# Designed miniproteins, single chains, continued (5), part 17

Each design is a single chain, and the fold is of that chain. pLDDT is the mean over its residues in the fold that is shown.

## One batch from the design tools (miniprotein)

Design m16595
Fold by ESMFold2-Fast:
Structure m16595 (fold): chain A 58 residues (1-58)
Amino acid sequence: SEEIDKLLDELVEAMRAGDRERALKIAHKLFEKISELPEEERDRVVARFQAALDAVAA
């Protein structure tokens, strides 16, 4: 959870900085970590990821 939390923050930072290559690498790591989580925790992380993407897209 702490690693995922850090990766989410790094992803948002990379996206806001326009560093697409770094954002893609972080997103890939996040996807792998999320796929290993229990369903309950996955829903929470996915919701946070969606909120982060919305913040960057706005």
Scores: mean pLDDT 76

Design m16596
Fold by ESMFold2-Fast:
Structure m16596 (fold): chain A 64 residues (1-64)
Amino acid sequence: MIPSSQEELDAEVREALVLIAYGIAKYDLEKGKITVDEAVEFILRVGEKVGAPETARRLAEELK
């Protein structure tokens, strides 16, 4: 195991960031500020950036 620095996020932190993104997207969707497609794109983009694309894909499916 390579010690993670501030530059590399632990798996649990990466998953938590995607969950936060999901919560933000769901809130904005409920308020009518964004579309379902925009919410899905946002979640998937965050998942790719933080290195948790599979978690992001699963959560994006919940909005459909």
Scores: mean pLDDT 76

Design m16597
Fold by ESMFold2-Fast:
Structure m16597 (fold): chain A 72 residues (1-72)
Amino acid sequence: NLKKAKEYYEKGKKALEEGKYEEAIEYFEKAIELAPDSEIAAEAYALLAEALEKLGKYEEADEAREKALKLK
């Protein structure tokens, strides 16, 4: 459901803005699961990469960025 994916994406963005990186990751993963081949998934992967980088998970962040680029 694209609408539900957008809701999780917005929750992830809010968590990221609040410095709740682990919570943001969970929300972005939910958004991607609900709409994996969508513009929302591309945006969610990009912000997932940012949250992963904030946690020092650089390799996982690079993988998420690659996913974001491939969905464009």
Scores: mean pLDDT 85

Design m16598
Fold by ESMFold2-Fast:
Structure m16598 (fold): chain A 75 residues (1-75)
Amino acid sequence: MKDRVFKIIKEAMEKEGLPPEVAEAVAKNLVEQLIRDGSLESTTDEEAKELGIKGAKVVKNGFAERDRQRAQQAQ
């Protein structure tokens, strides 16, 4: 289940033009979010693909830069 959702998100991000390394890191983060929210088990393949597409768009728009700053402050 985790592996399947992760794979779909990662592949969707790679199709959107993200480098495999970035797609992997972001996909892992999104899967962890779904686990925390208790949504992983109810996440469909189509929902996972949509999350990947949205995640790729956010990364491309530079929102990941703000998350990096927050992560540094959260330690």
Scores: mean pLDDT 73

Design m16599
Fold by ESMFold2-Fast:
Structure m16599 (fold): chain A 70 residues (1-70)
Amino acid sequence: SIEEKIENLKKEIEQTRAELAQVDADYARLKADPNASPRELAIAEMVRSILQAGLDYLEIQLKKLEEEKK
């Protein structure tokens, strides 16, 4: 049902936000580390960007499903 899809998306958004918060914390630590290589920073930035894009996509899908429920 639409209600189950909304519930599942909300759970996935919560999980993705928690994962992104962890990655953001790790990225900030790497950015402050004078021993971090440019490659390590680039990989961390890429992972952060991918998770943020995924989160944005999930939030758009949630809004669409909530509109369809009306």
Scores: mean pLDDT 85

Design m16600
Fold by ESMFold2-Fast:
Structure m16600 (fold): chain A 61 residues (1-61)
Amino acid sequence: DEELIAEWKAVAETYTLDQLEMILKHLERLLEQARAQGDSETAARLEKLIEVVKETIEKKK
């Protein structure tokens, strides 16, 4: 859902670098679990969320 991704991006920009790194690790674990279970829809959403978090981290460095 594009609206949820946009909201997630706005929220991610409010976090500190340390918080974003913790969120990234959590999302990466969830992505591995979704892929292991064959949940391609959840995996695709998590990949988009991870991309947003990584971009936000790079902007804050």
Scores: mean pLDDT 81

Design m16601
Fold by ESMFold2-Fast:
Structure m16601 (fold): chain A 96 residues (1-96)
Amino acid sequence: ALKLALEAAELAIEAGVRAARAAETREALSLAIAGALRGAGGQFLAERLKDAKGAAKDALDGAKLALEAARISGDKEGEELARKAIELAKKAIEEA
């Protein structure tokens, strides 16, 4: 559970950072940054507090924000990365 939550948080950060780099609008950039920061919060919960459930939920929220940002930017590869992060986070929540 904890390992899966950490992997989900790391992937949510990656998706958010990618979406931020692809962003051509203020709206997409704002969502992407929020996604990356939420993912980072999840990573902190997993690594420092050993909170698998909290980490997985933050990873899911971050990944959803990254997906919205990627959709606004038309980044199909970024959308796919964010969807993988969402899937992994959902599995982490079910195991916690």
Scores: mean pLDDT 86

Design m16602
Fold by ESMFold2-Fast:
Structure m16602 (fold): chain A 74 residues (1-74)
Amino acid sequence: SEAEELEKKGEEYLKQKKPEEAAKAYREAGDIYEKQGKPEKAARMYQKAGFLYHGLGKEEEAKEMYERANKLLE
């Protein structure tokens, strides 16, 4: 699926030391999983994106990702 392809792209970007591209790929994968009614997979993708945004100093983006993940796991 498109979401699974984006998750794999995120992993590949991390191997290439491209954390910003990886974060964007994980965020997009999370958005697709959420639309598909897969909250656990979406939350996992948002958590991965949030971790990467935090490492990049993008605190607002990181906070958004963690808040979205937490709401899906309630």
Scores: mean pLDDT 89

Design m16603
Fold by ESMFold2-Fast:
Structure m16603 (fold): chain A 85 residues (1-85)
Amino acid sequence: MSAEELLEKGEELFAQGRYEEAKEWFREALRKAEEELGPDDLLVARALINLSDVLEALGRKEEARKLAIEATATAIRGIGDAFDA
């Protein structure tokens, strides 16, 4: 039920070829990571990357590319707010 646990479950389903279910788990992981850790956490970025990968497996390559870009932006945002000296 934590964001990390949801990511692990999604990865298991992805490995089994259950891409639609893996997508749902990654979406839940994204929601939990944002709610618990904030939108700039690395787990949010990882959830976006995993959603990108599953969308590619489902043949939605353009949506996948968009999410991969968002994941990169999210990770950069997280680094930017780490110190703020």
Scores: mean pLDDT 79

Design m16604
Fold by ESMFold2-Fast:
Order: C-alpha cells, then structure tokens, then sequence
Structure m16604 (fold): chain A 70 residues (1-70)
C-alpha cells in the first residue's frame, strides 16, 4: 500500500516527495499536503502536490502548488 511504500523511505522528505510525484493518487494528495506543511520550503514537496492535483484535473490548484515550488 502507499503507506507501506512511504514507510520504506523513512523520514527522507525528498525521497517521499519524489515517490508521490511518480505515484499520484488520493492518498498521495494527503501525504503531499502533509509534506508541504512539515517543510514549506521543500520544492519537491510542492511539485509532488502540483503533480497529484494536475492528474486530478485541478489545474488552477496545481499551478498554485508549482508556483510555491519555484
């Protein structure tokens, strides 16, 4: 499951953010939002959130997340 895969990555926020970008899902959105809350300066976390939102067709929200990553 997604939580099991995230557990294998430990507390490496960059590895977790990369995994979420590669495996977008509703669960991935929850974890991506959690990552940006924990480290709002982590560009990979914001990109992961943007990618998940884009796959859901939520383009305006995805654009806002990508802007935070820049």
Amino acid sequence: TLPDELAKLGSDLNAIATYLREHPSPEAEFFARLLVKEDPNNALAWNALGDVLKEQGRLDEAAAAYKQAA
Scores: mean pLDDT 73

Design m16605
Fold by ESMFold2-Fast:
Structure m16605 (fold): chain A 60 residues (1-60)
Amino acid sequence: MEEFEKERKKILETTIKNADPLTQEAIRRSELIAEGKEDEFRRWQLEDEARAKGVPLPPP
């Protein structure tokens, strides 16, 4: 089962290597979500908004 997913990741990674570093970062975030770290992705969005408003960053 995991073999099938790894194969798809390899194909995507080949395409990503030609993409902008910002796009690669976005894909890395998607991988965190797939690994069950959705909370960490939400914290990243909250941190971005907090910095824009000058509010303290949320705790990890």
Scores: mean pLDDT 66

Design m16606
Fold by ESMFold2-Fast:
Structure m16606 (fold): chain A 61 residues (1-61)
Amino acid sequence: MTLEERAMEALLLIQEELGPDVHLPVPGTAVRTDPEGFLRRLVEWARAQGKEELAARIEAL
């Protein structure tokens, strides 16, 4: 799985868990322009929200 594919899967996981209208700390365009930064910020955000299981799933991608 590429970094871009992992970033897309992470976005889908968040939308699946929290709904499609969830407010993310990173713009969706970062999936293509900075997939590593996108993944890192989503993991940090999920942990900050107390969603450690979600953060672990994103890291496992």
Scores: mean pLDDT 77

Design m16608
Fold by ESMFold2-Fast:
Structure m16608 (fold): chain A 101 residues (1-101)
Amino acid sequence: SDKEEKYKKILEKDPNNVEAHVKLADIYASQGKLDEAEKHYKKAIELDPSNIEAYAGLAAIYEKQGKIDKVFLLRSGVKGEFPEKFKEFEKLYKEKYNALS
């Protein structure tokens, strides 16, 4: 898609752009490219460990893959490390999961 190429070009110039990794992962997830989506969400988390949107996207694709234990561990980690952001995580996770349906 045109948006996919846009974010790929952003990452060619700025490979550490956290938002571009999250947006590209969202696009790959919507295309059913869950392995590529996982790679980009994980890169966003590596670059910014407080990026709740990336954790939400990663949880959504793990649920779509049936990796329920990984969803449980990820949710537990977010609740422990970012308790004030846990409600936002749950909201974003639901939104990202619904976008995969």
Scores: mean pLDDT 90

Design m16609
Fold by ESMFold2-Fast:
Structure m16609 (fold): chain A 60 residues (1-60)
Amino acid sequence: SVEEIKKEILKLKEEIDKLIDQLDQALADGNQKEAAKLQKEIEELKKKGEELEKKLEELL
C-alpha cells in the first residue's frame, strides 16, 4: 500500500515535470491558449499529488 502510493506520487511528479517543460515551451512560443490548458492540467495533477501525500502521511 505505502509502496504503491509512493510509485503513484513518483509517476505524477514525472508527468508534472513533462507538462512544465511543455508549458515553458508554449509560453516561449506565445501560445497562450496551450499555456492555459497546460497550467490547468498541472494544477489538477498537483492537487492529486497532495491528496496522495496526505494519504501517505496518515499511513506513516
Scores: mean pLDDT 85

Design m16610
Fold by ESMFold2-Fast:
Structure m16610 (fold): chain A 68 residues (1-68)
Amino acid sequence: SKEVIEFIEREIKRAEELLKQGKYEEALELAKTLRGYIEKALEAGLISEAQAKELLKRVDEIIAKAKE
């Protein structure tokens, strides 16, 4: 769904903004929540496997940065 992708993209940007603000714990929590949401959206057929892979890669990059 286009709306689902737009929602995930907006929340990824929010997590990246939290990282810029030094709010690492909040960014990590949001990124982990988004990871689960993306996996469920893929299982429900709301996004493609290619879209899920790209979004999960971006979320995993945020998680890695937040843990540093």
Scores: mean pLDDT 87

Design m16611
Fold by ESMFold2-Fast:
Structure m16611 (fold): chain A 64 residues (1-64)
Amino acid sequence: VLSEEQLNEIELSLLLMKASIYKSSGDIEGAIKAYEEALKFAKENNAPQSIIDEIEKKIEELKA
């Protein structure tokens, strides 16, 4: 049985994968939205600050 922490790690990974797929397909707006969803999930589930910082960096890079 997976713990809640393990399920949260899997969900975050899937959200980040979704964002990467949008970016690879050229859907920059979809990618930004997906990374913003991943960021919100990470903050709400107490993800490490290094992960939060990396997601924020990806969002800023896509907006530049």
Scores: mean pLDDT 83

Design m16612
Fold by ESMFold2-Fast:
Structure m16612 (fold): chain A 87 residues (1-87)
Amino acid sequence: MADKIIEETKKKAEEAVKLYREAADLSGNQELRDKAEEFKKEFEEIMEQARKSDGKTAGELYTKALEKANKFLEDAQAELERIRAQQ
């Protein structure tokens, strides 16, 4: 089941980055692009650490990655809705 959780987490992260890029394109706000890039770097580092870890530590890191992906996706959705409401 680890592979399925990893794949789900990656898809959520990719969707969040995509939504932030869409928000940046609609608003012309470079900060939103910068946020997407920083998140992608942080997410990749956590996933790499999880891949190199064992047992409980790997599980905790994958949980952290999923939580960060969920939070960033929520933030991306909120930002895009905010921009759409003003256009």
Scores: mean pLDDT 81

Design m16613
Fold by ESMFold2-Fast:
Structure m16613 (fold): chain A 82 residues (1-82)
Amino acid sequence: MSKEELELEVELAMAQLQYAVLKTVSKDNPEASKIVEEAEPELDKLVKEFLESKDLEKKKEIVEELKKKVEETKKKVDEALA
């Protein structure tokens, strides 16, 4: 792999880790848990598209979209937990 591609794979792994944290912290709140569950299919699709893509620019677009979706999900979870 190129260094740039490896860096994007690290960013992907970090976004997946952040989502796993959101899933864990939302477990005891039904509203927050529902928000995380509703986001899961779109996040899974983006991860699959990243892994299937061979274009570095496309991978960068996908990882940025994934990071944005994780941040949006975090905001909704934070609101539900407030």
Scores: mean pLDDT 83

Design m16614
Fold by ESMFold2-Fast:
Structure m16614 (fold): chain A 62 residues (1-62)
Amino acid sequence: SAKEERILALIRENPGALSQRAIAERLGLSQATTSRHLRRLEAQGKIRRRPLGPDYLYLPVA
């Protein structure tokens, strides 16, 4: 979807630097919408996450 493409592009431009909250705020999306699209991208093997304290930072899969 267009939203997934925008999320993926943002993560590729900022590898390991953005949490779900930051992605939602940057793109003007709800937390629920952002979470759903991140889960789909992760399931597709296009992104991965790493824990940082109570949050996750997102990275593109090479």
Scores: mean pLDDT 85

Design m16615
Fold by ESMFold2-Fast:
Structure m16615 (fold): chain A 78 residues (1-78)
Amino acid sequence: SAIHEALTRYFMEEYGLDESFARAVADTITRRLGDKSPAEVTQEDLEAALQEVFGFDPETARRYAARLHEYIREEEAR
């Protein structure tokens, strides 16, 4: 999906993860988002997923979720 592909690239580019690991992280987040389209994904959905996947504290999760949400919106627009 477009969301899964965008998340995979984001984690590879911003965090330096290899493709297989980035895909696994993207899969976990996408699975939590279910059948939501990019337009339906909220920052809160991403905050919850990031806390689950990485164990981020709420402030860190909120900061990264805001950037991920923006990235997903940019992917939808292009």
Scores: mean pLDDT 75

Design m16616
Fold by ESMFold2-Fast:
Structure m16616 (fold): chain A 71 residues (1-71)
Amino acid sequence: MSEEAIELAREGARLKQEGLERLKKAKTLDEILSAIGEALRGIGLAMEAYLQAKKAGDEKAAKEALELMSR
């Protein structure tokens, strides 16, 4: 069972994408740091999801997590 891992990967990918989009529009240091922090948190969640899927032996979920993270 790796449904939790897939959900974490999707959440991570979403946060990463939102952070990167916000970074492109950031004008102040606070906005830049907030956007970077969101993107990094997203990457961390996707990495955790990949490791969880691998540990569970779910190669499909692990591949999906990597694909979402690399996006």
Scores: mean pLDDT 79

Design m16617
Fold by ESMFold2-Fast:
Structure m16617 (fold): chain A 91 residues (1-91)
Amino acid sequence: SPELDELVARVKAVIDEGLAAGLSTEEIVQRVRDVIREYLLKHNWTEEEARELAIRLARAVMDDPRLTDEQKGLLLKAIGEAVREVLEEKR
């Protein structure tokens, strides 16, 4: 979907900006969490769309040769946690 494509591109941009700025791994991870949470709260997401998002973001992270194995692991964990937290959130 256009929203999924936009969010994947935005997460990649946040990683690019963080690496270019010399941000810590913790800061990059937190910014990625914040972007995912903001997008999921701003748009009407189904459970299926949220799972597709998590899969697409995981592929993008795993396929990025600039990230260390440690950074990849922390980003994958943060992506999964952010998606799960929003899906479990009740108003």
Scores: mean pLDDT 80

Design m16618
Fold by ESMFold2-Fast:
Structure m16618 (fold): chain A 80 residues (1-80)
Amino acid sequence: SSREAAREAAEKIREIGDEVDKEIEEEKEARKRLEEATDEKEKEEAQKKVEEMEERRRRNEERARELGRRIREAEERARR
């Protein structure tokens, strides 16, 4: 059923959204550590962490957009 598929996709989008929100907070913490870093090694480690968090966030945002598109398509199909 299109409605069942849309419901499952919406649930997955909520899960990804929660994951993205957590990653945004982790990214803020990583950026704060980068700002507070006092030596070159600490800065390099903090910068790497920020880049990892940004990449993971972008990946999850892309997944959420794709699922949102699929939900919209399923709703259009259910509309006939």
Scores: mean pLDDT 78

Design m16619
Fold by ESMFold2-Fast:
Structure m16619 (fold): chain A 102 residues (1-102)
Amino acid sequence: MKVAEIEAESRVEGGRIITKVRVYIDGKLVGEYTFVDDAENGASVGTTEEGRASAEALYKFLTENADKVRVAGRGEALSRGLLDALARYREAGGEVSGELEA
């Protein structure tokens, strides 16, 4: 059984939240994705076209390579695009669990 572990790191830049996502399988980095959300006062208010493209790419990768997904991150806001990719993966019969705290 292949478990994908997802780590997310976000920064605010030019009125957008840029979230870098790293995907690990068996402790190996197997994918990197960048999600871009529109931001107001440092908070995400919606996904962008780039965020939707990253969500589609991540969803396809997870459905082809992972039986289960675990989200691991420390207090970083998950992008709307990342959440969309995980929701689609779950709807396709994938299992998603998340601990955003240590």
Scores: mean pLDDT 72

Design m16621
Fold by ESMFold2-Fast:
Structure m16621 (fold): chain A 60 residues (1-60)
Amino acid sequence: DLAARVREIARLMLEGRYEEARALALELGVPESVVDRLIAAAKAGRASEDELELELLRAL
C-alpha cells in the first residue's frame, strides 16, 4: 500500500499534476517543505521517478 501510494505521487509529479500529488503526499504525512522541494525538482526536470519515490519514503 505505502509503496504503491508513493509511486502514484511520484508519477503525478512527473505528469505535471502537482496539486493532486501535493494533496496525496500531505494526506500520507509527507512534510509540506519536502513536497514543495520535490515538485520544484520535478518541474525543473532534475528528478527521476525513482529519486522522487526514494525522497518521499525517506520523508515518512
Scores: mean pLDDT 85

Design m16622
Fold by ESMFold2-Fast:
Structure m16622 (fold): chain A 89 residues (1-89)
Amino acid sequence: MSAEEYREKGEEYLKKGLAAYAAGDLETAIKHFEKAAEYFEKAAELGDKEALEYLASARRGLSTVLEQLGKTEEAKEAREKAEEAEKKY
């Protein structure tokens, strides 16, 4: 799979995660944001530096949902990883 294909898959899952979050389906939102982050990380590894901005967005989505579920330490880790992705962009 190319960097472009990984980025497109990441964007698809990011949109699904945002839709699930808006619907109040926090468990589904987490799964979709995790998939989005995986695909954006692969795109970035293949040289798509813009994917790092999307990776940060997916990780922030994860952080927000984890905070709402009371998983404060996991939310903090997701936030820190989002900041790291932004610094590399």
Scores: mean pLDDT 84

Design m16623
Fold by ESMFold2-Fast:
Structure m16623 (fold): chain A 89 residues (1-89)
Amino acid sequence: SLMEEAERLLEEAERKLEEAREALKKGDKDKAIKLAEEAIRLAEEARRLFMEVLRKAETLEEILRAIGGILRAIGVILDAELLIEKAKK
């Protein structure tokens, strides 16, 4: 389902962001930037799929789950962008 696909991509984005944080902690700025950029790409795709779920949603439960997914995806994008900015300094 679109919901399951969106949730899988979001979970992958969250994992890549955590890997980026770990790389930055170890001083590997180049690796941290690459992983954070990958997290942004995955989170943007997850957000796109959650938006499609929202457009097709027939129940309040589906609407709320899709909105929750969109907000989580935006959070990953913002955190990853801040991490990239910090790593480039």
Scores: mean pLDDT 91

Design m16624
Fold by ESMFold2-Fast:
Structure m16624 (fold): chain A 69 residues (1-69)
Amino acid sequence: MKELEEESYRLGAEAARAAAEGRTDEATRLFEEARKLIEEVTKKYGKEAGERMLEAFSRGAADALAELQ
């Protein structure tokens, strides 16, 4: 689980960074990748696991945005 949370965090950070830099197509692909990962984790391990993944993604995005201006 921790490894999946870490991956979700990285996807969030990368997606936010791509969006902030105007790389809209890359940001969209990263958001879609994270969405699929969270959906699969939710289906396999339940709602709480999916919520942890979403929280990690949001944290990654917030941390990346805080470093950008």
Scores: mean pLDDT 82

Design m16625
Fold by ESMFold2-Fast:
Structure m16625 (fold): chain A 65 residues (1-65)
Amino acid sequence: KEEEIERLVEGIRELALGFGLSEEQAEEVAKRVREYAEENKETISLEELEKFGLREIARALGEQR
């Protein structure tokens, strides 16, 4: 479970970089995804966590402008 969450967080970070976010912005997205997973550890699915990460990437892309 922790291993799968960490791999997902890493994947979201790489996607953020691929979408043109800076390394600093990508780290902030990854941090928010990890924090969300920790806060909802008992109830969160990997699918829900991935959707959260994608929304955070979209939000950060808007902020980068």
Scores: mean pLDDT 77

Design m16626
Fold by ESMFold2-Fast:
Structure m16626 (fold): chain A 71 residues (1-71)
Amino acid sequence: LELAKEALEKAIEALKKGDKEEAETYLLGAMVELQGVNEEAKELVQQALRALRAGDIEKAIEYVKKALEKL
């Protein structure tokens, strides 16, 4: 799950920079890596993606950090 961890760390960096498109790309990549391997972390990434699409950057970062804790 090294690729999922790297993608989530890069997603946090993109979110902090305000680059929503880059953040979404990394979150989607992490979801692919977590599919069928870690459903709890995948659900948290899905919540981060929903928060990002709703414009709630702080909440998106929170969910990504929680997903990293589950790896």
Scores: mean pLDDT 85

Design m16627
Fold by ESMFold2-Fast:
Structure m16627 (fold): chain A 85 residues (1-85)
Amino acid sequence: MEALRRAAERVAELIEENRDNLEAVVTLTMALMGISVEIRHPTEESLLRAAELLEKAAEKLEELGDEETAARLRELAEELREEAE
């Protein structure tokens, strides 16, 4: 549970850091909404599903040329996968 909340907080921070990039903000907001659904209805697989959402957002941000934010999202996805052990 706490790992999901921490991931949501960090995605919200990335939204603020990227507020001048509308495409990045939209992508990050969609990821945050997905993580919020997992927080509201947590299951054993919620951490893995949230990690997958972050990986998909990272792929989209790489397509947009935002490699730094994509790397941060991949780091968060890895943290969630490690927590899922």
Scores: mean pLDDT 83

Design m16628
Fold by ESMFold2-Fast:
Structure m16628 (fold): chain A 69 residues (1-69)
Amino acid sequence: MEEVRREVEERIAQATKVLTDFEGWEPEKAEEIARLGLRRAVESVIDQHRAAGVEPPERYLAALELLRE
């Protein structure tokens, strides 16, 4: 769990930095957009696995729970 939490936090921080540094977004707004984008990407991957009849990796399920908090 902690490893997944760390990865999720790092990805959000990286995307937030890009949005603030190059797009001029306010940090709070940039973080919300980064978090929403990552959540949608994770949900899409989970849905694709299920549609293909394959179990989604535990890591993706854990990431989705963290992103829904």
Scores: mean pLDDT 79

Design m16629
Fold by ESMFold2-Fast:
Structure m16629 (fold): chain A 73 residues (1-73)
Amino acid sequence: SLNDPAALDAEVDLAIAHMLAGFARSELKRGNLEAAKETIELMEKLADRSTDPAVRAEIRQLVEELRKELEKA
């Protein structure tokens, strides 16, 4: 629930990851490859510090999708 600190932290981490993914895609569309790369690296660090295995896996999936988009840009 939202009143569980661990569950709240996991939800916040996931929300931040989706926000960062949107930002990285926006930067890729603008040709700002370094900004996109730095944002992907921030998402990797977020995944590494997340204690929820499902949230960690979802963030890592977003990172892999963004890495493929970066390689094609």
Scores: mean pLDDT 83

Design m16630
Fold by ESMFold2-Fast:
Structure m16630 (fold): chain A 77 residues (1-77)
Amino acid sequence: SEEKLKKMAEEAVKLGEKIAYKLFNAKLKSYKVEIDGDVVTVTLEFDNGVKVTVKLTEDKLEITIEKDGKTITLKVE
């Protein structure tokens, strides 16, 4: 349901903020939430130049962290 997808998007934003604060001591500068069908994509930009993209589907979580041309991707099924 759209209500469930909205809650997932809100939780993804909160998770991204917690990760950035704990690992990088960074403040959130901007975020974008996109919902396309059953796919939720949250893009978070931080004041230290870190960019985090969280992509959620019903069966998959993908987190991409980018800084200074370096990328780390975590995939959970």
Scores: mean pLDDT 75

Design m16631
Fold by ESMFold2-Fast:
Structure m16631 (fold): chain A 70 residues (1-70)
Amino acid sequence: EEIKAEIEKLKKKIKELEAKLKEVLEELRKLSQDPDAPVEEILKKIGEILRLIGEIYELEIKIKKLEEEL
């Protein structure tokens, strides 16, 4: 049951990262609609989005490998 517990832990982390990604996407949308928003802030949000997507992808791959070992 250790593998199942690890999968649950990773799924919880993915949900947390997905929630964070949703928040950052909303922030980016608001910045993109503001003509006075600094380009640097927009680029920082894009970078954070890419980082979060990468983290989610890595965790999904790890879950897939663990599920195959069940």
Scores: mean pLDDT 83

